# Designed miniproteins, single chains, continued (5), part 42

Each design is a single chain, and the fold is of that chain. pLDDT is the mean over its residues in the fold that is shown.

## One batch from the design tools (miniprotein)

Design m17443
Fold by ESMFold2-Fast:
Structure m17443 (fold): chain A 87 residues (1-87)
Amino acid sequence: MPPKIETPFDRAALALIQKNEEWLTLPEEERKKKLGEMGNAFEEAQRAAKKAGLDTDEATVFITYLMTFEGKSVEESLELLKEELKR
C-alpha cells in the first residue's frame, strides 16, 4: 500500500462518490431505494463511530463503505476500522 497518497478512508470516500454517480443512471425508483439504503448505513456508521470515540467524517465514511460494498455488519466494520487505525 502507498503510505501517504491514498488512505483507506480516501479510497472509501471515492468509492461512495463513484457509486452515487453510477446510481444516477438508474430509474428514479431504484435510485431512491439505493440512496435510502446507503443513507441508513451512514446513520448506523455515524452512531457506531461516535459511540467508539471515533466521531470523524473519515471513520463514518469508511464504515459506510464496508457496510454498503462489502456487506459487513456495523460491528464488523467498526472492528476493521480499529484494525486499520492500528497500522
Scores: mean pLDDT 75

Design m17444
Fold by ESMFold2-Fast:
Structure m17444 (fold): chain A 85 residues (1-85)
Amino acid sequence: SSVEQQLGDVIRDMSLLRFSGYSNKDVVRYILPKLEQVAQQALEQNAPQEVIDQLKNLAKYLLRLAESEGDTESAKRAQKIIDQL
């Protein structure tokens, strides 16, 4: 599947977790590894800037959630995604 399709799947999964009543902490921990994989593939495939911007925005959102929950490890991982993109 394309990077765009994979990003769409991550966004859909995040929405489904939130609508299913998962905590912010659980949402971040579930979504973050998937976003790391998609970000790596986006860099390897030289994805369009629009896709890179969407990945950065999602990583920034997860960073904010991780910080609000005191999850310093997840916050560091989200920041690493932002810095690599």
Scores: mean pLDDT 88

Design m17445
Fold by ESMFold2-Fast:
Structure m17445 (fold): chain A 72 residues (1-72)
Amino acid sequence: MEAIEKAKSHEELLDILVEEYRKALEEGASPEVIEMLHEVIGTALLLIAEGKSLEEVKKEVIEEYKRLEEEL
């Protein structure tokens, strides 16, 4: 989460999310956690494609993380 807040561009934000996904795979996270991270990346990509600002994408990504974490 901290790294997401410090992202300076859409590209940097995506790089942070992809790296978090890679670390989860490396650490042997559960399939549910892996799927959650994949969904968050998908949400970020969709919002960027829709022309949302960096701040809006960050807000939606953080809210999506909280929502999906409750479903684990």
Scores: mean pLDDT 79

Design m17446
Fold by ESMFold2-Fast:
Structure m17446 (fold): chain A 108 residues (1-108)
Amino acid sequence: ITQTGGSAKEGGTLTLTASGLTGNAVRWYRQRPGQPKQLVAATDGKVTDFGDEFRGRASISKSGTTATLTLNNLEASDTATYFVGGGDSIDGAFTQWGAGVQVTVLPA
């Protein structure tokens, strides 16, 4: 799994991508240092779920082997490592994991 990270300003938008996902389902997680992984968004192309802090400001899609996560209205707390997991169903085990990618949110 290949992930891309990036940087953007507070209040801005950032798009993260992951490639090499062979299943139908994808999950994105945010992990800050010393904290557990928190669900950002998950989809299998039919249903989509969001973590509570990300409803209304995140969107997720999967096309072929590529998953895309877009974060809007960026907050300083979005500065973290982001992980992607892949599997065959949204309720099933996921067997593919990205190594994580750094995201940095800069002051406006």
Scores: mean pLDDT 78

Design m17447
Fold by ESMFold2-Fast:
Structure m17447 (fold): chain A 86 residues (1-86)
Amino acid sequence: SMAELLRRAAELTRQLAAAIRAGDLDRVRDLSEQLFRLQAEGFGRQTDPDLARRTGDDFARLAAASDRDALAAQLERGAEELERQA
């Protein structure tokens, strides 16, 4: 259901925020790939595995170049909004 997809997205987004705060870029990459695939599933689309992997790599590079605490806080607020809509 859409509610289950939103709850899964919220949990993955919260885990992503924690990985960013920890500076665990491998986990940031993996969680970003999972979120990208889940978004495609929510819209009834198939995900190209190479595109999902590149998206994870791109987000890990962005996280490394960003204020980690500010980025993580933004993602935590996003997760709260997803849970509210579920």
Scores: mean pLDDT 83

Design m17448
Fold by ESMFold2-Fast:
Structure m17448 (fold): chain A 73 residues (1-73)
Amino acid sequence: LPGARKLTPEEEEALKKAVEAVQKSPDGATAIENLRKIAEEARKKGYKEAADFLERVAQMVERTLADVAARRA
């Protein structure tokens, strides 16, 4: 796909942890919280690209859940 790039090793590890956290989360709100916690840990370790990637995923999930809630109201 245009603009697609290979993940760095740090982004790949962060993605594995994020996928596991989301799969083990009972709901979307918990999944978003867990994604943000993993992003903060990556940022503390200096893995800025991995942290930014996880933040974008969390924002996308949050926006999707908000849109779904608005349509059901």
Scores: mean pLDDT 71

Design m17449
Fold by ESMFold2-Fast:
Structure m17449 (fold): chain A 111 residues (1-111)
Amino acid sequence: SGLEELKREFIAEAVELVLDYIEGKITEEQMYERIKELLRRIARYLREELGYSIDETEAELGTLMTATMIEIESYLKQKGYSDDLIEEAVMLLARLFSKALKEILEELRKE
């Protein structure tokens, strides 16, 4: 139940970050650092509270990132953004998520 709450909170904040980025309120670097912080918190919960291995943590975060991208695409479509802008935003998120996951997994392997 705690994990499902953390996943919902992550998706909600990711939607807000993407909107702020599209509206020019934050930079790509600011969005990236916040995504990385949020993913790190969930990774810690998986490792420390649920006893997940690094591989299990990677799998769970991968699933969360996929679900987050689907929700963001759906939300932006509902808000009337163009298909081109949605594609650009989703591609940017995929790149930032992959980079953040790599850095977090490297941090976990050093502990």
Scores: mean pLDDT 87

Design m17450
Fold by ESMFold2-Fast:
Structure m17450 (fold): chain A 73 residues (1-73)
Amino acid sequence: SDVDKLQAELARLQQQIDELDARIAELRAQLEATDPNDRELRRKLIMEEAELTVQRMLLFEQKRILEKQLAAL
């Protein structure tokens, strides 16, 4: 059914969000543990976190659209 299909897609999307949240948490912990004088490593970690934050925003927008589709059924 359309409901089952949308629920399966939402579950897959939630798994991707959870994995991304775990990676962002790892990067934040790594940044906190990094020497404040290691400017190159800190910059790299900050840029990677920013990229993952953008990906997270896109996944949440997709989730919002699917939730609205499911609610309309």
Scores: mean pLDDT 89

Design m17451
Fold by ESMFold2-Fast:
Structure m17451 (fold): chain A 110 residues (1-110)
Amino acid sequence: EEKEKVIKEIEKLKEEALKILEEAGHEKAAKAVEEFKKTAIKLVEEGADLETVLKRAKSVLAWIKKNKEAPDEELAEQIRAETEELRLIAEPMSVEEFLERTRHLKPPPR
């Protein structure tokens, strides 16, 4: 029930973002928004925190509205970065899996 509502809201946010980007001629950013939407919906279906995913989607739309005059490539790069951060923040995982995924952030002992 809650998942269906969040998925529908994500679709609406995506449509609003695409209209803004299409009016500005930003094709690369529009493609990045589609990838963000696919990632967000997949995370919701896999049991991610609905509030976290929805908050992040709303944040991306707000950022696009403020920065629609930026070059297409810059918009696309930022949206792709937001997609990667969403995966790290919202993906459900065990403590052991979390530690393994963050292991690469530790400098090698020398």
Scores: mean pLDDT 76

Design m17452
Fold by ESMFold2-Fast:
Structure m17452 (fold): chain A 94 residues (1-94)
Amino acid sequence: MKEKIVEELKAEIEELLEEGKLTEDQAKKLIEFIEKHPEEVAEAVELPREEQVERLNKIRGLNEEEVDEALSTSRLDRLRLLMDITLELVEEKK
């Protein structure tokens, strides 16, 4: 499961780079971050929606409706929010 999540996120980053939504430097840094923290990335993706909302409310002040919209309407916003949760999980464990 974790390897599949990591590979799918890396593929999404590469697609966003090809679409011009990420710079080459941004894409490289995101891929390196994901490869360094595959456990936390997989955990962030697999968190129950209620826990994702709670964490994102703490990190960015987003409510449930705003989280649902961001995760369903924009691949870039979804990636950014998942990376925010991943970073929080990394900081909690280190």
Scores: mean pLDDT 80

Design m17453
Fold by ESMFold2-Fast:
Structure m17453 (fold): chain A 99 residues (1-99)
Amino acid sequence: MEREEELIKRLAEKDPELALELEIQLSFLRMLDWLISHTEDKEDKISLLQEQIKLEEEMIELIRKRLPEADPETQEVLEELIEIHEEHIKKLKEKLKEL
């Protein structure tokens, strides 16, 4: 989403190391999304969705670890990123239940 990209760009001004780590994780999420879209086998699709949820949860943990040390402006960015990833996890879990 465009909003997530905007937030990561803002984060890069304050915490370039965390911003880079999150961009790396996002590249893996995009790869998994591509694999899921090209997977015909239900069991393989379930495994890929579970891996995507795991990566989303790992991103949230990375952000949570930086929250206590961030300035108030950066905390707002990090909190919004957590909300975005929590919403992604919710949608992925709904997809798993429908399979």
Scores: mean pLDDT 85

Design m17454
Fold by ESMFold2-Fast:
Structure m17454 (fold): chain A 61 residues (1-61)
Amino acid sequence: MPSEEELLARFMALATAARRAGDEALLARIDQTLEEMGASKSPEESYAILARAVEELEAAR
C-alpha cells in the first residue's frame, strides 16, 4: 500500500506530465480530483480520493 507521500508524488508527476503534453482531458481530471479533495471532510477522505484518482489515472489508457 503506497504512503500518502508516495501518492502525492505520483499525482504531481501525472500533473507535470499532463501540463508538458498539453493533455487537456488529463488536466481536467486532475483539477476535478483537487476539487474533490478540497471538498473532503477529513484527511482520510482526502487520502481515499487521492489514492483512487492515482490508480484510475495511471490505469486509464
Scores: mean pLDDT 78

Design m17455
Fold by ESMFold2-Fast:
Structure m17455 (fold): chain A 81 residues (1-81)
Amino acid sequence: SLSAEEVLEEVKRMIEEGVPFDELVRRLREMLEQVASAEELRELARGLREYSKTLPPDERTILLIAAGEAERLAEEMERAE
């Protein structure tokens, strides 16, 4: 499974390399599914929101949507227990 730090590092790498937005979105969704804990997903959501503040509007919007998805997945995991 992936940690919040590992996902955030990969997201930063993809943005720095200028990967297409559709690929960034697809990879983010795949990585979110590999985060095994609600705590790590909430940490990832915080990291994505903080990093998004340094980015242009389009990239910022993508990361904010991904942060919301990470929080939703965390809530679903907590409800399944």
Scores: mean pLDDT 85

Design m17456
Fold by ESMFold2-Fast:
Structure m17456 (fold): chain A 72 residues (1-72)
Amino acid sequence: SDEDIERIIAAGLADVDRRAAAEGKKLSEAEKYRELAKILQQQADAYNGPEQKLLEEAAKRAEELAKKLEEE
């Protein structure tokens, strides 16, 4: 569902921010969503279970949000 996708994206963004800070990286909002999309797609590709499709959908949504932010 959209709610599940939004939950995954929110949690993933928090993790991306934490990892970027630990690595001393300054990411734009678009770069954060691109990194999130990459991470979620890698998780989906490695995952064998009922949430694989949900992770794929969340990855696509993060990529779409990154593209929208880059157009602004």
Scores: mean pLDDT 82

Design m17457
Fold by ESMFold2-Fast:
Structure m17457 (fold): chain A 91 residues (1-91)
Amino acid sequence: TKELLARIAELYRKAAEAAAAGDFASAYAYENEALDLVSQLPAEVREELGRVEQEALREANEAVARGEMSLEEATEAKYTALAEAAERLLA
């Protein structure tokens, strides 16, 4: 579990970096690798990461609705939140 969480955190960090650089093809590739590893986690851990993703998307969508954030920036913010969540679960 810890090894999977460490790799998931690394992949979401790479996805966020790719999104920040405008390389969404690489960002989505990293996300798909992370999702495959997430599917191998215990259900409780998957549910926690799912809640973090839902909260991050809600905050990002509100910022987009207010004109404070682009959809691209929202994608980067989602990946950053998921990386931080995986890192917290590893601690």
Scores: mean pLDDT 83

Design m17458
Fold by ESMFold2-Fast:
Structure m17458 (fold): chain A 101 residues (1-101)
Amino acid sequence: MEEEARQLADEVVARIEAEIGKLVSDPETRERIVRMVRAMVDHVVRLALEGSVELAKQAADAGVNALRDILRKHVDPETADRIAESVRAALDELIEGLEKL
């Protein structure tokens, strides 16, 4: 389960990184966003594997809201909202995938 969870997390982060790359041209800003996303993914995976799916969903929602607030300081609001929506969708898919393991 841990190896499969790590693979799912890596695939989700890779997809988010690809989407961020389409919306954010600045490499330093992109790297910072990807690091924040990896931290959120690791936390969500931990909670889901501990059987706390409801807490994992709450952590994902809180993390995405915090990410949106930070992004609005570095990119335009429309870009920040698109990134936040992509991350939320990816985290929802990750939690669903982890529930099947």
Scores: mean pLDDT 79

Design m17459
Fold by ESMFold2-Fast:
Structure m17459 (fold): chain A 68 residues (1-68)
Amino acid sequence: SHIERQVETAVRHIKSKEGLLNFLRSLRDTEPSITDELYERMLEIVKENDDVQEAARKIYELIRENLK
């Protein structure tokens, strides 16, 4: 999907947790398919993972599994 490609591209350029959080906030604001529950799960992943790349990977998988 278009969203999956945008997320894939964005995670390659994310350098920090702040950058990842800003991306997720913008994604929630622009994509109606991102529910409050899904957004909360994405925020928890960022909070629980010290490695930004691992957090981004888990978020990408979560989006891929929940968005068609």
Scores: mean pLDDT 77

Design m17460
Fold by ESMFold2-Fast:
Structure m17460 (fold): chain A 75 residues (1-75)
Amino acid sequence: SMEERKRRREIGQRIAELVTKAREHLAAGDVDGLREIIEELRQIREELKKMGFEGLAATVDSIIERLEAELARLE
């Protein structure tokens, strides 16, 4: 539906903003900031599952896995 497409787009934009912030924290060596972004992405993933946006939730899972790998390199 049109409303579903709008919500998907808005959440997609939020995810993109969080990925940008994660890259900034990685460049700064900010472990705590990166952990906060990963936690926000986990919350968005659960929201996406409740909404039935399973494909987008799977995309967020892949982003989380990549960021967790980068976090492990900083520690």
Scores: mean pLDDT 86

Design m17461
Fold by ESMFold2-Fast:
Structure m17461 (fold): chain A 81 residues (1-81)
Amino acid sequence: MEEAFELMKRRFEEISGRPLSEEELEKIRKLSEHFTKEEIELLTLDQWRHLYAMIEGGYSVEELIRHFREHLERVRRERRR
């Protein structure tokens, strides 16, 4: 849980180039409760940029969860073995 949140926070801070607001951190904390560290590590830089754009656009946690799941499905399909 805490490890997933810290990883997401770092990814978004790297993309934003600034410390995140309390509102952004709350959304990220809620988002991180729904995904494992392994799932978080699967996302590409471009997918992280897209999710950050959604946070900037004021999207809800529920919408962020939905789009994160869509990104995971795409990565899992592309990594077919």
Scores: mean pLDDT 81

Design m17462
Fold by ESMFold2-Fast:
Structure m17462 (fold): chain A 85 residues (1-85)
Amino acid sequence: SMEGARESVEVLTGESLELARKGLEEGKKELIEEGRKLLELVWNSGEETLKKAAEEGNKEAEELLKKIEEAKKEFEKIEEEAKKK
């Protein structure tokens, strides 16, 4: 369901970013790697279904796709900052 997709996106993107931030703060690249895997799981498992729903005019699917994109951008910033340390 779309509600189930929303919960999965919110939980997994949140966990991904939390792991990445902890990895950056503690200097543990392994935590950043784990966060990346969670983010990739959200993207790969949900992208096709959400894109189809958004194409059909489902606004919630459009919002979830935007949320995934924003999480990806935030994650990329964390990875770039980690590379500088």
Scores: mean pLDDT 80

Design m17463
Fold by ESMFold2-Fast:
Structure m17463 (fold): chain A 71 residues (1-71)
Amino acid sequence: MMSREELEHEAILSLLTMARSSYLSSGEEKAAKVLEETLREVEKLREQGASPEKLKEVALQGLKEADAASE
């Protein structure tokens, strides 16, 4: 059984990865790039021991920026 923090982290990574793949499939390269940067930032924060709340905040901000960058 995974901890709550591990489950939230896996959910965030899965969401960002699926969103990135979706944007790449529709030719939205700018949006996909934003999500790649967001994924790297979330992974860095996890390595630094950031809270799930902080990881979620960064992920949501990245998703908003990707949406704004898409057509």
Scores: mean pLDDT 80

Design m17464
Fold by ESMFold2-Fast:
Structure m17464 (fold): chain A 120 residues (1-120)
Amino acid sequence: ATKDPKEFAEATLEGAEAKLKSKDPAERLAGYLQKGYAYIALEKYEEAIEYMDKVLESKLANDYVKGLAHYLRGLAYKKLKKYEEAIEDFKKAIELLEKEPEIADKELIEEAKKLIKELE
């Protein structure tokens, strides 16, 4: 059976809220990233950007996590028709994700490159 994407996104938000109540800053960082993912799936793009900003401001976010946050924020900017901001975020996502080649999904990097070409 195909799971409802919105129901899955709502469950992800509940899990993220539990992480945000943690005293561990690494758990809170994971909560911010999960909220950004869920808000994109729920088509709440302004809220997704807010949580990606929190991830990018964190000193605990490594290049991989920052690359993911730039990619997700770029997707949200694209949906809001902020194409210049979207292109800048996709370019930064590629730069950061290419620094972590053993962890970073090559398909994600290629998708970001395609999105830049579509918006240019």
Scores: mean pLDDT 83

Design m17465
Fold by ESMFold2-Fast:
Parts: sequence; C-alpha cells; structure tokens
Structure m17465 (fold): chain A 111 residues (1-111)
Amino acid sequence: SNEEKAIEYLKKAKEALEKGDYEKAVEYAKKAAEYLKKGTDVEKLIKAGELAREVYKLAIEKGDKEVAIYAAEALREAGMALLRSSEDLEDILRGIGLVLRGIGLLFELEL
C-alpha cells in the first residue's frame, strides 16, 4: 500500500540519517511525503505520522534542515490523509493535530 511504502521510506530515512548519508535521507523522506498524499488507512497513517516525527527529531539532532523539512511535510501529509479518510471524531482530531504540528515544524525551519 501507499502507507506501507511511506513507512518503509521513513525507516530508510532514519537509517540513512544515523549513517550520515544525508542525500539518501532527503530522497527517502521526500518519497515518504509523496506516498502519504495517497494514504487512506487510518492505523497506518497514524504510525507513519509518529515515524515522521521521529525522523524530524533525528534530522534536527544531526543538523540536517532539508531532511527535517521533508519529515515535517510527511507528518503534515499523514495528517491531511487521516482527515480525508477518518469517519470518527477522535481520528479527525488526531489528523488536525498532525497537520498543525507539521505546519508548526515547517515554520520553525523556514521562518
């Protein structure tokens, strides 16, 4: 699924950051955000959002602003996809939280 590909790419981005392969980390984080735009599975979108936040934190720790930007975008896209796919108020509120958090992280990096 699109969400499973996004989760795989976020895991690869995290591994690349830990190894100091920042070019691959950027590529993987960017691909994860692209796949999340097509996500529909609520449970997998929540998992992808959590993982995107972990990638963001690691990218900031490693000083890689570009990976951090794409990780924040992945978090925002996971939240947007969750909002489109959710039928329950609780999941809709989680989606709003992920979107606002992703936007907030982007403002910290770009403003």
Scores: mean pLDDT 81

Design m17466
Fold by ESMFold2-Fast:
Structure m17466 (fold): chain A 102 residues (1-102)
Amino acid sequence: MIRVALEADGPPEDVAAAVRVLLEGARDVLLAAGAELVVLAPEDTAEAVGAAVEAAGRAAGVPVTVLTEGADIPAARMPLARLDQREAARLLVEALVAEARA
C-alpha cells in the first residue's frame, strides 16, 4: 500500500484543517492509488491530532493513521505549510504518489 505522509508541526486545529484541505483536494487521487494518509505529529500532540483527523478520514473514505514524528516509515512526505490550498494539496499528492510508484 502506498503511504503519503504529512509532517504535522503545529497546533492540532491547524493540522486538522490542513488534513481536511488535503482530503477535499486529493481524495480521488488517494482512493485511486489505494493510498494511506499518515500524519506525523509531535508526541505531545499526537492524541489530539488523531481525534481531530479520524473523522475527516472516515468521511472521505481514506485510511488516516497518526504516528509520532519519530516513527521510521518508508513514505513520501509533504510539509504542513504547503497544504493551505486544495489545488496545491492535490498537485503535491499526485507527485508523491507518482514518486512512490517509480
Scores: mean pLDDT 70

Design m17467
Fold by ESMFold2-Fast:
Structure m17467 (fold): chain A 97 residues (1-97)
Amino acid sequence: SELEAEYQRLVAEAQPLIDETKEALNSSEELLREVMETAAEQAGDPSLSAVQREAARRIAAARELDLEEQKRLANEAVEAVAAALVAKAREAAEAAR
């Protein structure tokens, strides 16, 4: 129960940033364009891992899709990054015990 409460606190601390980022992506075509442009750049970056480059290539390919599909892929990317951040914060909290 104590670990569960700590995890929920970390999620709550990240939630405003997650919500703000999703709202910005859904309300701003300019921000969506910037996300797509960043993904296109990362797809060709040899300093990134093969997994990161493949994910970036998939997002960059969405430029040829309609606006709704672009928004869907961008939202999935934000959720994946946020989930990884929360997971890392939880592991750090558990390691400190």
Scores: mean pLDDT 63

Design m17468
Fold by ESMFold2-Fast:
Structure m17468 (fold): chain A 92 residues (1-92)
Amino acid sequence: AAERERGEAAVRRAELAAGVAEGMALIVRGVMKATGLEDDPELQKLYERLEAAAERGRAYVEEARAALKAGDVDGAEAAADAAMALLEAGEG
């Protein structure tokens, strides 16, 4: 019971991290369109980094879900931790 709850919490943490990265990418794209800065190279680089983080975050969500389905709670937590780390890497 407790291990399954840990695995389900890990999947939710990975989903949250991926959702935050995706939301940030959508906000940057929306601001670029609203301000006419779609050709700004710094904003394009920021958007590309956030899109890459969102894509990796989605992959980690699938890894966490697969690990949970296989009964690998530690693997689900590792995938969630990797997804959470992407939010910090997006500042680079």
Scores: mean pLDDT 82

Design m17469
Fold by ESMFold2-Fast:
Structure m17469 (fold): chain A 68 residues (1-68)
Amino acid sequence: MKTYEATAKKDMTLGEAVQEIAKEAGINLGSIRSVTVNGVTYTGNELAAKVDEKVAKGSKIVLTYEPP
């Protein structure tokens, strides 16, 4: 797997943050396996359940994904 690190540029939801960072990095959303926000990791079903979770501006976000 690979990781991509980014910082939240504004207050947003977890779903918005994942979509914008994946788009910016050229990562396919279907390849994402986990997301870490300020040290808290969300995987698979947790990501789907927490899509509306609030992510504050300046939060460190790490996407873990499978390369093509």
Scores: mean pLDDT 81

Design m17470
Fold by ESMFold2-Fast:
Structure m17470 (fold): chain A 61 residues (1-61)
Amino acid sequence: MTTEQRISFVRGMGELLKKEFPDKAEEIDEFTEKLIEEIEKNNASMEEVLEKIQEFAKSLL
């Protein structure tokens, strides 16, 4: 998976999370931006990306 594909996936998941938790849109945007930075700077794998998204989503409940 390319860097662009991983970033696109993270942005898409962020939009889905904002639809589910619109009152937490700011927190979701901050998380999404930070995760994109990790992909760009540290080449974070899809496995790492998915794990971080799952843990973050649990924190929203």
Scores: mean pLDDT 82

Design m17471
Fold by ESMFold2-Fast:
Structure m17471 (fold): chain A 68 residues (1-68)
Amino acid sequence: SALDRFRAGVDAVLAVIEELRAQGVRLPETFAQWMLDEVRRAGEEAGVPEAELARALARLRAAIQEAQ
């Protein structure tokens, strides 16, 4: 389903963020914001439920904050 693909995509992005954090790589703020905007757009276009999209964005924001 579109939701399953969206969730898999979010998990893949989270894994990359965690790997970068483990290597001491700081994400640029502009890149982090672009990524969040793209995830929001992709979720909206795929018809992902608002609550699910909000949870995914919260998880990504938390992971980015820990990586900064």
Scores: mean pLDDT 81

Design m17472
Fold by ESMFold2-Fast:
Structure m17472 (fold): chain A 77 residues (1-77)
Amino acid sequence: EEEEKRRQEQAERATQNAKGSLDKLIEQLRRKGKEMLPIVREGAEKMKRDAELDKFSKEGVLRVVEEKLEEAERVAE
Protein backbone atom coordinates (compact mmCIF):
# COMPACT_ATOMS: atom_id res chain seq x y z
CA GLU A 1 0.00 0.00 0.00
CA GLU A 2 2.62 2.58 1.04
CA GLU A 3 5.01 1.45 -1.71
CA GLU A 4 2.16 1.61 -4.22
CA LYS A 5 1.21 5.08 -2.98
CA ARG A 6 4.83 6.21 -3.26
CA ARG A 7 5.02 4.93 -6.86
CA GLN A 8 1.78 6.72 -7.72
CA GLU A 9 3.14 9.99 -6.28
CA GLN A 10 6.36 9.55 -8.27
CA ALA A 11 4.36 8.88 -11.45
CA GLU A 12 2.16 11.94 -10.85
CA ARG A 13 5.23 14.14 -10.29
CA ALA A 14 6.85 12.83 -13.48
CA THR A 15 3.61 13.52 -15.37
CA GLN A 16 3.34 17.05 -13.93
CA ASN A 17 6.99 17.77 -14.75
CA ALA A 18 6.49 16.63 -18.34
CA LYS A 19 3.34 18.77 -18.63
CA GLY A 20 5.08 21.84 -17.22
CA SER A 21 8.13 21.48 -19.46
CA LEU A 22 6.03 21.01 -22.58
CA ASP A 23 3.74 23.90 -21.61
CA LYS A 24 6.81 26.16 -21.42
CA LEU A 25 7.98 24.97 -24.83
CA ILE A 26 4.51 25.54 -26.31
CA GLU A 27 4.51 29.09 -24.91
CA GLN A 28 7.86 29.64 -26.64
CA LEU A 29 6.31 28.23 -29.82
CA ARG A 30 3.45 30.75 -29.54
CA ARG A 31 5.89 33.62 -28.99
CA LYS A 32 8.69 32.74 -31.43
CA GLY A 33 6.74 30.86 -34.09
CA LYS A 34 7.12 27.60 -36.00
CA GLU A 35 10.91 27.46 -35.58
CA MET A 36 10.29 26.15 -32.04
CA LEU A 37 8.30 23.11 -33.20
CA PRO A 38 11.40 20.87 -33.74
CA ILE A 39 12.57 21.78 -30.22
CA VAL A 40 9.17 20.81 -28.78
CA ARG A 41 9.36 17.49 -30.65
CA GLU A 42 12.90 16.83 -29.39
CA GLY A 43 11.84 17.55 -25.81
CA ALA A 44 8.88 15.20 -26.17
CA GLU A 45 11.07 12.41 -27.58
CA LYS A 46 13.50 12.78 -24.68
CA MET A 47 10.63 12.61 -22.19
CA LYS A 48 9.34 9.42 -23.81
CA ARG A 49 12.79 7.81 -23.64
CA ASP A 50 13.24 8.85 -19.99
CA ALA A 51 9.80 7.42 -19.18
CA GLU A 52 10.97 3.97 -20.37
CA LEU A 53 13.24 3.88 -17.30
CA ASP A 54 10.21 3.81 -14.97
CA LYS A 55 7.35 1.53 -15.96
CA PHE A 56 5.01 3.16 -13.43
CA SER A 57 5.54 6.70 -14.79
CA LYS A 58 5.57 5.67 -18.46
CA GLU A 59 1.81 5.57 -19.08
CA GLY A 60 1.08 9.00 -17.61
CA VAL A 61 4.07 10.67 -19.24
CA LEU A 62 3.24 9.18 -22.65
CA ARG A 63 -0.35 10.42 -22.43
CA VAL A 64 0.76 13.96 -21.55
CA VAL A 65 3.42 13.98 -24.29
CA GLU A 66 0.86 12.88 -26.90
CA GLU A 67 -1.67 15.52 -25.78
CA LYS A 68 0.93 18.30 -25.73
CA LEU A 69 2.36 17.33 -29.13
CA GLU A 70 -1.14 17.58 -30.61
CA GLU A 71 -1.49 21.03 -29.03
CA ALA A 72 1.93 22.09 -30.38
CA GLU A 73 0.99 20.95 -33.90
CA ARG A 74 -2.19 23.03 -33.69
CA VAL A 75 -0.29 26.08 -32.43
CA ALA A 76 2.27 25.72 -35.23
CA GLU A 77 -0.47 25.87 -37.87
Scores: mean pLDDT 78

Design m17473
Fold by ESMFold2-Fast:
Structure m17473 (fold): chain A 68 residues (1-68)
Amino acid sequence: SAALAAAEARAQAWAEGLKAQLEALGIPAEYSVSRLSATQVQGVVKTPLGTYTLVVDAATGGVDSSFE
């Protein structure tokens, strides 16, 4: 759906932007984007400092972020 595609684009843009910022600081980072459900997309940025996660809800437009 268009809403899911927008959620995937948002998660990817967030992950690519964070990776670029971290790499500019000399911190290696890898990212992935995956669909969790019919309405949710997850972006993950993994670093030696920890893992950043963003979940985008295509149905509500809400986002939830965490660092572990």
Scores: mean pLDDT 86

Design m17474
Fold by ESMFold2-Fast:
Structure m17474 (fold): chain A 55 residues (1-55)
Amino acid sequence: MSDEEIVDEIVEELKGKSPEERKLIVTRWAKRLIEEHGYSIEEVNEVARRVAERV
């Protein structure tokens, strides 16, 4: 799964959500990327940066 596909999925999940719900979604994605996909903190931060640019 590419970083761009991950960013697209996160952005879609964040649509119509409150700021509090968005924080929970982002936190769950960060944990999943680290635990299931072997992402480093640096790689998670890059995904978060790209998501922030699109919301």
Scores: mean pLDDT 80

Design m17475
Fold by ESMFold2-Fast:
Structure m17475 (fold): chain A 99 residues (1-99)
Amino acid sequence: SMMQEEIERLVRRLQELLERAEAAAAAGDGLEAIELMEEIYRLLSSIRTEEEAAAFLRALGDLPEAELQELSRQLVAQAETLKNQIEASREKALARLAA
């Protein structure tokens, strides 16, 4: 299990990565955006419990607890699907850079 401090660090890191991915995409830095997507994929792979998922979601938005609980369950249940979607997006971005 992750310590509370480690969960908070993970949450902050993910928020920073999402902000950088948006900035890099807006600036045309496709390679940086791909690298950030890989980091997000790794962070999602560390989410194993609803508590960890809730901490992740709290960093991304100030959501009501009831909504946060349901989204946390969905995130844990769909973690593999979400990771696959991110990886597919990364592969498409890589293909465009290689063209």
Scores: mean pLDDT 66

Design m17476
Fold by ESMFold2-Fast:
Parts: sequence; structure tokens; C-alpha cells
Structure m17476 (fold): chain A 65 residues (1-65)
Amino acid sequence: PKITLTASFDGSSLDKATAERLAERILAGLQGRGAQLRAAIQAEDPSANPVVSVTVNLTGHNESL
């Protein structure tokens, strides 16, 4: 099975550098949750090989991470 997690973060009220750092923290948090979801799937089906993809889009500064 494949799970895709996507989040969008509006950093327009922050300076670009701060918005990018916060987007990276959001990405790290989602990656941690993705690992937990992967483990949960394997606990239900030990033969499964789940793939988890995580993307964070930073808006308000015309950039995606």
C-alpha cells in the first residue's frame, strides 16, 4: 500500500526565512507521523511493504519545499 501525506502552509505573515524553517519543522513532524502509519500497517499485515510519501507546500512566498 502507498500513503501520500500533503500539507500546505501559508507563510505570508512571516518573513521568508522563518516561514521556510517552520515549513521544515512541519515536514519533520509529518515524516514522523508517516513512520507511525507505516508501522501500524505492518502491525496489521506483517507481509505488507507500505510506502509513505510526505510533501509540504509553503505558500505566501511563491515557493514549494
Scores: mean pLDDT 77

